# Ledger of designs, part 58: designed miniproteins, single chains, continued (3)

Each design is a single chain, and the fold is of that chain. pLDDT is the mean over its residues in the fold that is shown.

## One batch from the design tools (miniprotein)

Design m10004
Fold by ESMFold2-Fast:
Structure m10004 (fold): chain A 115 residues (1-115)
Amino acid sequence: MQLYEDIRAEVSAQIDELAEKILKELKEKGFLITSMEELRNFIKEKEEELEKTNEPIEADILLAATLRAVGDLMLEESKKVGKGKGLEYEIMAGVAYVEAGVYATIAVRRKLKEL
């Protein structure tokens, strides 16, 4: 039980640090996702990259951090646009956060099993 909490906290801290760094880089590059179709395609491409890795735990953490950063970016953009588009960005951010949570959970489970 205690080891599970410690590993979960460690993975969460790594994701938080990486997400902050990735968000800064995405902003500097002017990266934007402006539609649900673009978001779905981005997630699919990242999932396909993940399937090719020999470092699944590190790849899961990186993907979780990337999706967290993309969600944060979309939430910031939601504040700059009108009512309908703002809600659309908030919904897209929610999707990105859910997917980030999935990969964070997979990383924790793999780290516990050393898979």
Scores: mean pLDDT 83

Design m10005
Fold by ESMFold2-Fast:
Structure m10005 (fold): chain A 89 residues (1-89)
Amino acid sequence: MEELEKEFEKAMEEARRHLAAGDINRAVQAATRVLKLAEQAIKMGNKELAKKGVEFVREVADAAERAGQTVNARMLKEAADILEKKIEE
């Protein structure tokens, strides 16, 4: 569990760093890693960590949409919606 939380923090920090630099493509790549970690958190029963990941991915999706990357924004939003449904199961 501690290892997963550290990987989560690292991936989110990387994505935030790229967002601050205006590098939306790299932020989207880091958000994709957060999605994979959120799915692992669900499998481990850590719903709080999974929710945190979903919320963060939505933040990156909004930034991608504002930057005109509509396809990337849509893919991230759809993936976040799927994970959110799994968290509630």
Scores: mean pLDDT 84

Design m10006
Fold by ESMFold2-Fast:
Structure m10006 (fold): chain A 70 residues (1-70)
Amino acid sequence: MSAAQQALQQQLLADIARTVELYRAGRLTRDQALAILDGLAAEAREHLDAPSLAAVEAAIAQARAEIDKL
């Protein structure tokens, strides 16, 4: 990966994890958490190549599943 692709992937993965933690802490509503994940998915699709995109999309799917459990 380019350094820019790697940095963006790492940032998006961190933002996904933070969104789930803020939701668990009661600092985000469900609608706010899902809206943030939708925005992160859109950014990933616009800027990441296929392998980096797959990793971020998998993390978003897992985050949605965790939010649905709560």
Scores: mean pLDDT 85

Design m10007
Fold by ESMFold2-Fast:
Structure m10007 (fold): chain A 88 residues (1-88)
Amino acid sequence: ILQLIEETKQLKQEAEQEGDEVLAAILAKAIEDFEEAQSALEQGDLAKARKIVRENAALYQYLAESTGDERFALLAEKAEELAEELAE
């Protein structure tokens, strides 16, 4: 999760630099959701963490298709892989 948060923060910073306030806001929400997932993991709630990570993976797939930025496709793949690890 921490790696996904850092990569998303970089993309948010780029969106802010490009003046894409809508994308920056979407990425800010994704960061908040990953932070909630990290808190759930620290409390032992693997099911909640997995659900949030999967929801962000779906969001990244949508962003990859909408923006054409391959980095969102890679983030979606990483998030899905993490969700599978949290499921065993």
Scores: mean pLDDT 80

Design m10008
Fold by ESMFold2-Fast:
Structure m10008 (fold): chain A 64 residues (1-64)
Amino acid sequence: MEEIKKKTIEELKKKYPDVPEERIREAVEDAVAFLLGFGVEPTYEKVLNVAETILEVDLRAEAA
């Protein structure tokens, strides 16, 4: 689990270099919690997709 989180954080830091690491870490933790809450296995691919979606939604909300 921790390895999946670390891998996802590093990948998202490369895609969103202007986003603070703390925000990326929060999105990854929220993604894992979301997947577990719905009984879905948190694989690297699923965590990455959900965390990226969370970041996109948050960034759009902050731009308003």
Scores: mean pLDDT 79

Design m10009
Fold by ESMFold2-Fast:
Structure m10009 (fold): chain A 95 residues (1-95)
Amino acid sequence: SVSADKLTEEAIKTLEEELEELKKLYEEKPSPDIEYLIKLLETILAYKRKDPEKALAAYEEALKLKPQVSPELLAGPAVQLAEKLAKEIVEEIKK
């Protein structure tokens, strides 16, 4: 299974680039779907950058947004993987 601890530096850089692109999209067309993706990626990246407090805060914001997110986005494999990684991160921080 894929876990947050197994993310390579190359994978982290790809996620950072995706986050910047999503932030640009949010500035042009704000939506709960885009904001949710931003918060999930912020959770993962904050944890990899050794900032557990930011990771927890980003995840809590993602959970508040989730009821407003489209079912089609939530059914997507990429979003399901991001949710799984973010949840594993939060469980690890709470140990």
Scores: mean pLDDT 82

Design m10010
Fold by ESMFold2-Fast:
Structure m10010 (fold): chain A 100 residues (1-100)
Amino acid sequence: SSETEEKIHQVELKFLSEVERIIRDYLAGKLSKEETKKRLTEVLEEYTREMVKLGVSVEEIEATLKGLLDYYRERYPDKPELVKILEEAIKRALELAREL
């Protein structure tokens, strides 16, 4: 339905904004590696739970999270540590998606 599609869009916009903020704060030296991993994992798990509740398939969630990883890998080619943190957080979110 159009209402469900609008809710999905709003969750995605909120999620992308939160991820961008965490990554920006990490790059600015405001967050440790450990704190960044924790916050990214929490945000990605919340996103996954909300998407599953809205009826989004595991396959679509996986495609979106893989797209997010590819985007940051290309945007920050000189930041392999950041990419590894994001990859680990995404892996945890996908494990959660398969259990829901």
Scores: mean pLDDT 87

Design m10011
Fold by ESMFold2-Fast:
Structure m10011 (fold): chain A 87 residues (1-87)
Amino acid sequence: MEELKRLAEILGELLERVKKAKTGEEVQKEVEEARERILSDESLSEELKKAATTALDSIAAEAKVDPEQAKRALELFYKLVEKEIQE
């Protein structure tokens, strides 16, 4: 469960950054930076990286269309990861 805690940490930091973002371009940039961080984190399994980056790619695409929807999608993703840790 250390991997899920690390993912939650990255997503929590991302969520705080996107809450401060004013444009969809800023939200997309923050999501892309978090995506790169996830891919470069050696503590995360390949399967978890694939699942997390797939979710973030969807959120980045939404940010281009509706940044507020993208922020809500990210918050939901973060809550789902936190729930898996807490069970």
Scores: mean pLDDT 83

Design m10012
Fold by ESMFold2-Fast:
Structure m10012 (fold): chain A 79 residues (1-79)
Amino acid sequence: SEAEIRRVVEEMIAEIGEIDPALAEQLREAAAKAKSVEEFLARVEEIYKAVRPTLSPEQQRQVTAVLTRMARRLAELLA
């Protein structure tokens, strides 16, 4: 359901906020502007591509793990 998709996105952005609050805010704005899950994921990829070089290796690993789980959960909900 759309409500479950929104909840998954919000929970994953909250986890990102524990790693990098500025990145979490950018992802929240992307979620608010996106009209579909596919558009949201495309915006997330572009944001992370731009931000990734500014993160420590530890933060990169943690963010990648959260984003990978989010993509998997969203794919399961859309199947």
Scores: mean pLDDT 84

Design m10013
Fold by ESMFold2-Fast:
Structure m10013 (fold): chain A 97 residues (1-97)
Amino acid sequence: SEKEQIAELLRELQEELREIAEKYPEYKSLFDRYIETLQEIIDNIDKLSIAEVQMTLGAMIVGLATLKVLEPENEAIREALDLLQETLDRIDAIAAS
C-alpha cells in the first residue's frame, strides 16, 4: 500500500538521521526529536492522511532551513535538510500516483 511505502521511507530517514547524530553529537538532541516525530507518524500511519505526513515533513524542513540561514556552513544541518527534502520528494511522487 502507499502508506506502507511511506512508512518504509520514514524508517530509512530515521536511520540516516541517526548516522548524522553520531557524526555530529552537538546536534544529537535536535535529530533525536526528529526521529521521535517520525516514529509517531509511523505508529499512526493508518490514521494519518498523506497530506498530514507531507505537512509534518514540510514543517521540519522549514525549521532546518531557518537554522541553515543562521549557520550556513553547518554540515549537519545541510545533510539533514537534504535527506528530509529527498524523503518528502519521494512521498510527493507516491501521492501523485
Scores: mean pLDDT 87

Design m10014
Fold by ESMFold2-Fast:
Structure m10014 (fold): chain A 90 residues (1-90)
Amino acid sequence: MEEIIKEVLEKYKEELEELIKKVQEYTLKGYKEEAKEAEEKAAKVFEEYLEKAKNTKDKEKQKELLEKGVKEAIKILKELVEKLEKKEKE
């Protein structure tokens, strides 16, 4: 399980770090509540998929569930960044 978590997180590490940095920059610009809500939603989605992965003994299915969780978390953060970029241009 730990090996699979590491592989999935390493695959998405650069994208996650870039998104987290952008979310933090928008937090400093005054979008603290929007940033916090999106971060909490992303964390909750990942936790839900992590628990599903823990409940399986199939390593292939564990990897698929973890990748799905990370992708959904990335989607939430990416949608927040796009929304806030549009607000900044207004």
Scores: mean pLDDT 81

Design m10015
Fold by ESMFold2-Fast:
Structure m10015 (fold): chain A 105 residues (1-105)
Amino acid sequence: SKSFEEEIEERVKTIKEAAKDYLKGKMSFNEFLKILDKELKRIIELIEKHIPRESDEAKQIITRLETLMLEISNAVANKDKVKLEDYLLLLEKEAKRIIRVVKEK
């Protein structure tokens, strides 16, 4: 079985590859949104296994992730490659923060 860190990194990698495929015309916007929704749900489920769902910490992390996913979706819809790259870097930064928080438990 994969570690928490490996599972989070795999979800982020899946989102980044889907964004690249969309920009190359290899998938539709609706297919991209389905991947983004599926991977967000997987990340939230992984977090909830390690951080109590009702905690302020979990709520803050989930809110930041949901906001980033919305911003990624908007950048993709607008074909704004610069904003998309910036939000993907913020997603990687948030993933590293989540991994650190879980390791401290």
Scores: mean pLDDT 84

Design m10016
Fold by ESMFold2-Fast:
Structure m10016 (fold): chain A 78 residues (1-78)
Amino acid sequence: MTQEEATNWIKKSLAEKGVNLPDKTVAVIASLVVNKRVPASLTAEELIESLKKEDPSISLKLEDAEVVLEVIKEFQKL
């Protein structure tokens, strides 16, 4: 799966769960997932910290981060 395909899939899955994030935030999430930088044990707080390390301008609510982790787990099953 390409970076673009992963970005589009994650964005759609998040939107279906009621979470709409900026395109740049979704792209960073997709990059972490495609490059296997998201361990299965990652918490919502650790996800927020990882995203801020990649781009300090990213702001993600804890509740939204929990939905992102669900979407990442679904993606990893593909």
Scores: mean pLDDT 80

Design m10017
Fold by ESMFold2-Fast:
Structure m10017 (fold): chain A 95 residues (1-95)
Amino acid sequence: LSIEELIEQLSPEQAVEVIEFGRELLLEYYRKHDPGRYGLVKSYLDGVVRAAQQLADEGDGDSVREGALLLIKELQLENPEVAEKVLEKVRELVS
């Protein structure tokens, strides 16, 4: 299955879980490699997770799934190691 097909199989709640997992891994990355930006990145990602949860709670599953897909695509460019871990989480959730 393509990444797009896997993401389409997620429930809104599972898509939020994917975004939260990506946040956790990305914050660990910044804590290790760029601790000076950690607080800024954390504040930004906390906002992203809150927005995703609100969309899921409102029944806008398409928007939260799109958010998860965009996060994975961005991670593939910036942090491919983190992207692979997030993709494994997606595969586990749809199994």
Scores: mean pLDDT 86

Design m10018
Fold by ESMFold2-Fast:
Structure m10018 (fold): chain A 68 residues (1-68)
Amino acid sequence: MLDEKLEEIGEKLEKALEEGAEVEEEVEIEGLSGKKIKGPYNPLLKAALEYSELLREEAKKKKEEREK
């Protein structure tokens, strides 16, 4: 369900923010789609990518539902 996915993403976001507060090094960040971004460690950017991928999946499912 969407609610369950949003809850999971929310938990990951909280953990990423806590982790990022203590990490100041440049690292590679991977999103849910496996896309890599290299730069200063930014857990907010990672969380935004994950949320964006979730929205993209939901939009695709809605399109399929409306077409049938």
Scores: mean pLDDT 58

Design m10019
Fold by ESMFold2-Fast:
Structure m10019 (fold): chain A 65 residues (1-65)
Amino acid sequence: MLQRMAETLASTDDPKAKEAAKLFQEAIEAAKNHDYRKVAELAQKGFELILQANSEAQDKYTRAS
């Protein structure tokens, strides 16, 4: 799941989505080290950035459409 999300986000033009992709990649590395506390923190931050990126995208499309 996280790997696919990171790849999808990395392909976007949105800086916040790219930042979220980096956080999800770090979460995957933390999971390999069994640091599940760090995984939870990084995943939460990543999802918050996705929500912010989505909000900004909706504002842009509202103005463009």
Scores: mean pLDDT 70

Design m10020
Fold by ESMFold2-Fast:
Structure m10020 (fold): chain A 122 residues (1-122)
Amino acid sequence: DLLKELQDLHEFLAKHIFELKEILQKELNMSDEEVNAFLQSTDIELHLEAAEKLLNSKSEKAQLFGLFLLLQIILNNEKIPKELAERIRELLEKIINDPSASELLKQIAQLLLKLLEEKLAK
């Protein structure tokens, strides 16, 4: 079950919230105050902008947390605006088609793309 696998991944990564805080500070130059505000925010665009920046990092760990933020957007929002869903799709397709991306990143991106398409088909 694709949804169950992605929920298990989400729960696993959520347990590593301190690593997410470190990545946001290091890769996006966020202060402790900015990180706390970000993590409390329900703003899809704010989370999507952070995910885009992390996915453009040369760090595989930062890219993995970028995919994690996209997973959180997909799981935590019953309806995603069409324009934002298209931006998520484009980010995932970019990773899938990137010859320098690891097989792990490509596999996670493919799973997220399938989950997004399943949500949009409802």
Scores: mean pLDDT 80

Design m10021
Fold by ESMFold2-Fast:
Order: structure tokens, then sequence, then C-alpha cells
Structure m10021 (fold): chain A 70 residues (1-70)
């Protein structure tokens, strides 16, 4: 089946806000793009999240993404 959840900047922002991370729409687009790029390069969610952490994204953002996608 097709995924029921399509990651949009708005959906990412809402999910991160529920985890205590408030982003602007522009920051949400940047975070989503960085995550999708890392996921495309690694093929693995945990490895993609590790690349965001190594790129200097805040731990709170990385852990919120782990809860949303992992």
Amino acid sequence: SLPEFTPTPEAIRAALEREGVKLTPEQAREVLQAFLDALGETGDIDAALKRLEEAGYPREVVEALRRVFG
C-alpha cells in the first residue's frame, strides 16, 4: 500500500511542535529536505538521522524526527 503519511513541511512542523520543537515553515522545509536527502543517500532512517546530527542539526529536532519516522 502507499504510505498513509506523506511528509510535507507542514506535517513535519506539526509533528515536531508536538515534541516541543517549534520551527518556521522555512525551517520545516529545510529540515524535511535535509532528512529526505540523507535518507536517499543512506537508505536507512537511523543512518539518515545520524547524518543530520553530524551536520549540526539540534538533538531535539533529530530525536523528534526519530519519533515521527522511526
Scores: mean pLDDT 76

Design m10022
Fold by ESMFold2-Fast:
Structure m10022 (fold): chain A 110 residues (1-110)
Amino acid sequence: SREELLERLRELLERLEELTERAVELERRALALVREDPDNEGLREVLRELVFLVAELTSLLLLARETIRLLEQGKISDEEARELLERLEERLRELEERLREAEERLRELE
């Protein structure tokens, strides 16, 4: 149903907001460390990964918000919203794993 689909999209949105906030915090920490040790290749690599992850998570966050708005306004079909939800969930899982790995690498380099 549309109500079930909206609930799943809102749950996904909350997860995206939490992960995006976490990624931004980790990027800030990595940037501070790079500024103190600019020749550290490991720190530079982790910073590049975190910059990428912040951009990707932000894009998904915006897409999820727009999908919810369009579905609430009846401007997108339930079928299209379900397809978008499935693709968003798959991409979120991939980015969540990469963020976990980046956080672990950053802790080792601190």
Scores: mean pLDDT 89

Design m10023
Fold by ESMFold2-Fast:
Structure m10023 (fold): chain A 79 residues (1-79)
Amino acid sequence: SPLEEIERLLEEGRMQDAINLARELKKTDPELAEKAKELIIERLVQSGLSRETAEKVVDLMLEGKFDEADRLGVRDVLA
């Protein structure tokens, strides 16, 4: 299933590939894409980000704004 593929990519540290799969899912199955987004958010929370910051970071990555996502994630850890 696409969600199992997202989980495998995250386990392998392939965050950009997980984001790209979530973007493709949004075009065909928006409900499944929201579940994929939640899996990515949970992975970032487990990595030490607050949920609020993890949600913003994932939204930026889904928009292709990886540099902004990186800066926001580092700021939350240091705050």
Scores: mean pLDDT 81

Design m10024
Fold by ESMFold2-Fast:
Structure m10024 (fold): chain A 96 residues (1-96)
Amino acid sequence: SKEEVLEELKELKKKLEELLRDSKASLEEIKEGLKEVKKKLEELIKKEEDEEIKRELQGLVNYIQKLIEEAKTVDEMRLGIAVVIESLKTLIEKYS
């Protein structure tokens, strides 16, 4: 349902905010956290019926994949995570 997808998006945002706050997280730990978020977004795409929202979620999946492949430092990952959090905020507002 719309409410179920909304709740899962809020949980993913919270997980990313926790990764961003963890000053001790290694590059590898951050990448593993992003891989989990990516898998959850892919699961949400399968449940979503709205083609526009599906495309926006797919865009986030693609961005996260690029971030995992291309980021070389924790600082680059943190900047990328902040972008993903802002995108999730926008999607949550669209569902609300």
Scores: mean pLDDT 85

Design m10025
Fold by ESMFold2-Fast:
Structure m10025 (fold): chain A 94 residues (1-94)
Amino acid sequence: AMRARLAADEAALLAELPGITDPKVLFLTVKSILYNFFELSPALVDAIIAALEKHKDKFTVEQLEELRDIIEKYGSPSLQPLLEFLKKAIEEKK
Protein backbone atom coordinates (compact mmCIF):
# COMPACT_ATOMS: atom_id res chain seq x y z
CA ALA A 1 0.00 0.00 0.00
CA MET A 2 2.57 2.64 1.08
CA ARG A 3 5.15 1.59 -1.55
CA ALA A 4 2.50 1.66 -4.31
CA ARG A 5 1.45 5.19 -3.28
CA LEU A 6 5.07 6.44 -3.28
CA ALA A 7 5.67 4.92 -6.75
CA ALA A 8 2.52 6.63 -8.11
CA ASP A 9 3.58 9.99 -6.58
CA GLU A 10 7.08 9.59 -8.09
CA ALA A 11 5.67 8.78 -11.56
CA ALA A 12 3.46 11.90 -11.42
CA LEU A 13 6.42 14.11 -10.37
CA LEU A 14 8.70 12.65 -13.08
CA ALA A 15 6.01 13.51 -15.67
CA GLU A 16 5.41 17.03 -14.23
CA LEU A 17 8.97 18.28 -13.56
CA PRO A 18 10.24 18.50 -17.19
CA GLY A 19 7.14 20.54 -18.19
CA ILE A 20 7.51 23.24 -15.51
CA THR A 21 8.55 26.47 -17.28
CA ASP A 22 7.78 28.96 -14.46
CA PRO A 23 10.72 29.19 -11.97
CA LYS A 24 8.32 30.15 -9.12
CA VAL A 25 6.17 27.06 -9.74
CA LEU A 26 9.33 24.90 -9.91
CA PHE A 27 10.65 26.38 -6.63
CA LEU A 28 7.35 25.71 -4.82
CA THR A 29 7.10 22.19 -6.32
CA VAL A 30 10.64 21.28 -5.15
CA LYS A 31 9.92 22.72 -1.67
CA SER A 32 6.71 20.64 -1.50
CA ILE A 33 8.64 17.47 -2.46
CA LEU A 34 11.28 18.14 0.23
CA TYR A 35 8.65 18.84 2.94
CA ASN A 36 6.68 15.63 2.19
CA PHE A 37 9.57 13.60 3.75
CA PHE A 38 9.34 10.65 1.33
CA GLU A 39 12.51 8.88 0.16
CA LEU A 40 13.55 10.19 -3.25
CA SER A 41 14.78 7.76 -5.93
CA PRO A 42 17.96 8.60 -7.91
CA ALA A 43 15.75 9.17 -10.99
CA LEU A 44 13.61 11.76 -9.15
CA VAL A 45 16.70 13.49 -7.67
CA ASP A 46 18.24 13.66 -11.18
CA ALA A 47 14.97 15.07 -12.61
CA ILE A 48 14.87 17.78 -9.91
CA ILE A 49 18.53 18.72 -10.57
CA ALA A 50 17.89 18.86 -14.35
CA ALA A 51 14.81 21.10 -13.88
CA LEU A 52 16.69 23.46 -11.51
CA GLU A 53 19.76 23.56 -13.82
CA LYS A 54 17.51 24.54 -16.78
CA HIS A 55 16.24 27.59 -14.82
CA LYS A 56 19.28 28.29 -12.56
CA ASP A 57 19.83 31.85 -13.86
CA LYS A 58 16.27 32.79 -12.75
CA PHE A 59 16.68 31.67 -9.11
CA THR A 60 17.93 34.05 -6.42
CA VAL A 61 20.73 33.09 -4.00
CA GLU A 62 18.10 33.28 -1.22
CA GLN A 63 15.84 30.72 -2.99
CA LEU A 64 18.75 28.30 -3.51
CA GLU A 65 19.85 28.76 0.14
CA GLU A 66 16.29 27.99 1.33
CA LEU A 67 16.31 24.66 -0.56
CA ARG A 68 19.84 23.88 0.75
CA ASP A 69 18.77 24.61 4.35
CA ILE A 70 15.75 22.26 4.09
CA ILE A 71 18.00 19.40 2.88
CA GLU A 72 20.73 20.09 5.49
CA LYS A 73 18.10 20.11 8.28
CA TYR A 74 16.84 16.60 7.35
CA GLY A 75 20.14 15.03 6.24
CA SER A 76 18.71 12.40 3.83
CA PRO A 77 21.47 10.48 1.94
CA SER A 78 19.21 10.28 -1.16
CA LEU A 79 19.33 14.11 -1.35
CA GLN A 80 23.16 14.45 -1.32
CA PRO A 81 23.48 14.99 -5.13
CA LEU A 82 20.83 17.75 -4.95
CA LEU A 83 22.58 19.31 -1.90
CA GLU A 84 25.92 19.37 -3.77
CA PHE A 85 24.22 20.90 -6.85
CA LEU A 86 22.67 23.68 -4.70
CA LYS A 87 25.97 24.46 -2.92
CA LYS A 88 27.76 24.77 -6.29
CA ALA A 89 24.97 26.94 -7.78
CA ILE A 90 25.12 29.29 -4.74
CA GLU A 91 28.93 29.65 -5.03
CA GLU A 92 28.67 30.36 -8.80
CA LYS A 93 26.18 33.23 -8.09
CA LYS A 94 28.51 34.96 -5.57
Scores: mean pLDDT 75

Design m10026
Fold by ESMFold2-Fast:
Structure m10026 (fold): chain A 108 residues (1-108)
Amino acid sequence: SEYKERLDEVAEKALSSGKDGMPEVAEMLRKTLEEMGLSELGDEMAQAMLDTMEGKNPERLTKVTQKFKELGDEESTKAANRLEVAAGGRLGLELMKESSERIAEKSE
């Protein structure tokens, strides 16, 4: 599926992009889902990713991912799982970097 390849590209971009790149990744995701005929889901998922990156309403990402899985096709479920992992993994890496920098500053 061409959409699987596009969603995989968005997930890879999310994993490689810093916090500052996340709005671009969210927009790519929104546009990809819009092209699939899922504009409302695309808008919700993009906003849920941005909210998660800001530490806001993390349950929203899970709820939107659940809506994606309810589409019933295997590729949509895999794409949703990859995007959830990418968003959560990126947030984790950013928090670890910020914590390490704060510890280094206090130790010197």
Scores: mean pLDDT 63

Design m10027
Fold by ESMFold2-Fast:
Structure m10027 (fold): chain A 130 residues (1-130)
Amino acid sequence: MEKVRRAVELAEENLRLAEELGLPAEFVEHLRRGLEYLREALELLEAGEPLEDVNEKLRAATVALIRAADLADLSPEERELLRQGMDKLAEASRKYINGEPLEDVNELLADAAVLAADALSGFLRRKRDS
């Protein structure tokens, strides 16, 4: 729950900055979708809904944020954060296929979302300060 809440906070700030900077519509749309899915995941978690439903939303959010990052001119440090996020997403997918606990899978997806959002945050702040 804390990691998903952190991802929502980062995604909200990222969307605000991207809109203020007038970044391309495709980039902004991926950020918006990522935020919407993260908010849905948080609402499901707070309501005690099935972890399978949380998993679907966290995976969709993480994929949307990675797609936004693919459109961004990331620095080496921002690319390393994204790479770590992609590694967490791959590990989550492996654990899911192996039937490992959804609590562990969802924790990795939340970590991936935070890492992708942090990479995007770095990029957006660098663009703002240019």
Scores: mean pLDDT 90

Design m10028
Fold by ESMFold2-Fast:
Structure m10028 (fold): chain A 83 residues (1-83)
Amino acid sequence: AAPVVRPLSFEEIESLMEDALAALKAYVRAHPDTPVEAVRAAVADLRATVEDMLRRGGASEEERKRLMEKFEKLAAEVLALAE
């Protein structure tokens, strides 16, 4: 049978978010000619995915705010490398 996908825990979402942003940061460093618009689009897609996972996982308003603040801080580091 195909594996059933369940909502991730808060800690799993945080780890996935950190890994994804770290991978994007490494990609931008390796490809400094990457258009900033493409990096912004990737960050926007990841933001939407993280927010959806948090909603489905039943995260509290405080947990969502804290993780999204961390997301924006890490995303700003990636965007600064692309600009």
Scores: mean pLDDT 80

Design m10029
Fold by ESMFold2-Fast:
Structure m10029 (fold): chain A 65 residues (1-65)
Amino acid sequence: SEMDKLVAEAERELGPETAAFLVQQVERRGKQQNLSEEEKIALMKQLLDTWLSARAALERRRAEG
């Protein structure tokens, strides 16, 4: 499924603990907001992109410091 692909990408890029945390956040918000599967997938993509962007910003700052 699309969600399984996003989870696998999160595990490869951020590690299994962070990937599990993102899945928990999506499922928790999905229950609170009654999100569809498509909306959960969109949320997972958004969270993954946010964490990857934050990592890239930290790595750039480390290289400049």
Scores: mean pLDDT 83

Design m10030
Fold by ESMFold2-Fast:
Structure m10030 (fold): chain A 67 residues (1-67)
Amino acid sequence: SIVELEEKVGEIGDALVARYGEEGRTRFQKAVLAAGNGASPEEVAKIGGISLEQAKTIVKMVELSRK
C-alpha cells in the first residue's frame, strides 16, 4: 500500500533530520523532488546521500502518489 511506503519514507526523512538537522531535511527534500521529476533510484540515492534501497522506496512512493 502507498500508506506503508509513505510511512517508510517518513522514517528515512526522520533519520536524516535526527542525524543532520536542517542539512538532513534539505537532502531529504531534494531526494523526494528528484524522484518526483522522474530521477532514477541511483540518482535519488546520490542526491539524497542515502542507500539505493532507501532511494527505491522514495521512488515507489512518488510513482504511486501521482495516480
Scores: mean pLDDT 81

Design m10031
Fold by ESMFold2-Fast:
Structure m10031 (fold): chain A 75 residues (1-75)
Amino acid sequence: SALRERVLALPSKMSPELLEREVEVALADIEDLADTKDPKVQKLIAEAREALEAGDVLEAGTYVGLARIYETVSR
């Protein structure tokens, strides 16, 4: 995706292999949760996208993790 390519072009302290893996995991989780009707999960996914666009891949992972937990508890 265009977002993936932009994030991977940003400076990072992570190894290229770790950065690529973390970005792909975050994007996959964002896509999995894209159809959620829960406004709290929607907000967390929006914050994850913003963090990812800013190059803060670990922060994006944290938001996605919280979104997953919230979605699971709501089932």
Scores: mean pLDDT 80

Design m10032
Fold by ESMFold2-Fast:
Formats: C-alpha cells, structure tokens, sequence
Structure m10032 (fold): chain A 64 residues (1-64)
C-alpha cells in the first residue's frame, strides 16, 4: 500500500541517519580536534539526532 511504502522509505532514511550519527560520533573521538571543529561536529550531530527523532515520530504516527 502507499502507506507501507512511505513507512519503508522513512525506515530507509532513518537507517541512513543512524549511520551518519555513528560516523560523526567516531569523528568526535579524534583528540587533535580544535574547539571550533568540535563545535561544528557537535552541531551536525545535534541536527542528525533531531532528524532521527523526527523520523521515529513520523513512523509511529503512520503506524496508528
């Protein structure tokens, strides 16, 4: 159904965002990072985490 296809699309996007979160988290383990570089990476991580929350909420709403 169109609804199932939309849920599947959001789940694929969620998996992509989770992989990006893992990569950004790994990047933050570099001890040579400047405070500016850390701020940029933490900001990117916050945006990715907000996107994950949004996608999880959308999937939950579509499954009601």
Amino acid sequence: SPLDEKIAAYRRQLAGEQRLKDQLTADLNDPSLSDRQKLVLFSALAVVEAGIDFLEQRIAELQR
Scores: mean pLDDT 90

Design m10033
Fold by ESMFold2-Fast:
Structure m10033 (fold): chain A 76 residues (1-76)
Amino acid sequence: KEKEIIEEVEKIIATSKSLDELVEKLVDLFRKNKDILSNEMAQAIASKAVKAFSTLSKEEAIEEVRKFAEKLFKEK
């Protein structure tokens, strides 16, 4: 379900120690959820997560990516 994907992305941001670890974990998550996420949606979420992780605190990055993903899923 979409909410579960958002929760996993939040967990990945919270637990990742480096940008490489973040990207690796996101790729694994998206690969397992291809039935729910299109390539375009997956790339959009990954790009937002990478930018937020690099420029914001972890708490701010989690909030930004959550809001972005929630909006993206509502658009379908």
Scores: mean pLDDT 80

Design m10034
Fold by ESMFold2-Fast:
Structure m10034 (fold): chain A 65 residues (1-65)
Amino acid sequence: ERELVLTLTAAQILAVGAGAKLEIEERDGVIVLTIEGGSEEARRLGEQIKAIFADRGFEVEVEIR
């Protein structure tokens, strides 16, 4: 849906602005976000993005490398 595409785009813009590497995948209706970097900043970014998707009603899983 358009809302999903806009939310994914917003997440990408947020990640780029924070200097993080972000991979986004969809598996059986679940959004999987992979953030490169085990830093505290990467974890905070993951939580922020997860909250945005959850607020929009999407099921999201965050992985940090």
Scores: mean pLDDT 71

Design m10035
Fold by ESMFold2-Fast:
Structure m10035 (fold): chain A 59 residues (1-59)
Amino acid sequence: SAAEQAKLQQRIKEAQEEYDASKALRDYLARTTGTPEAIAKGEAMQKEAQARLDAAEAE
């Protein structure tokens, strides 16, 4: 339905914004701290956001 399509598009938009934010955070942590722990945390957050975006786009 049109309502379901609108909800899907909204989820994709929100997932994309979360992905962009997680990527920016990962880059920030890698640049500012340089510690293996901080880098791994940033990478894990980006991986989760990517999976969420992929799932939203796949429906």
Scores: mean pLDDT 76

Design m10036
Fold by ESMFold2-Fast:
Structure m10036 (fold): chain A 77 residues (1-77)
Amino acid sequence: SSAELERLLAQAEELFKQAVELAKKGDVEGAKEKLKQAEALLEQALPLLPEEWHEAFRRQWEGAVEAVKKFIEEAEK
């Protein structure tokens, strides 16, 4: 459902924000855990989209994941 999709995406966005905040505090392991949780929610969201949109959705979320990963890597320095 659209409501379930919106819920999963909102929760994933919140987990990305938590990952960034934990990385800022030096909790690199906590940040990685929140990122994994966000990725799991995005995998749950995928089958709620039409199949034709799956590749575009994966590319957009991979961009977001990569940005957070780079932020965590910078926080490890």
Scores: mean pLDDT 82

Design m10037
Fold by ESMFold2-Fast:
Structure m10037 (fold): chain A 84 residues (1-84)
Amino acid sequence: SLEATAAAMAAIARRVLAEVKELTPEERELLAGVAAANEAAAAGDWERARALAAELEARYSAEQADATLEKARELMLRLAEAIR
């Protein structure tokens, strides 16, 4: 379901924020926004999810969002390799 997908995405973003220390304050703010939008979607609050997504789109370009998500993915993979 869309709610289950949103819940999974929110959990991943929150894990990255908790475990990855190498993110800038701006990158952390973007990821926190992604987590919040997905948390609203997971709760079935689609109006709030759309509003939060619109705020992110107004503040960050697609290029900036993609770069931040890719950096978070790479750092999370490195963390997983280092601790396992």
Scores: mean pLDDT 80

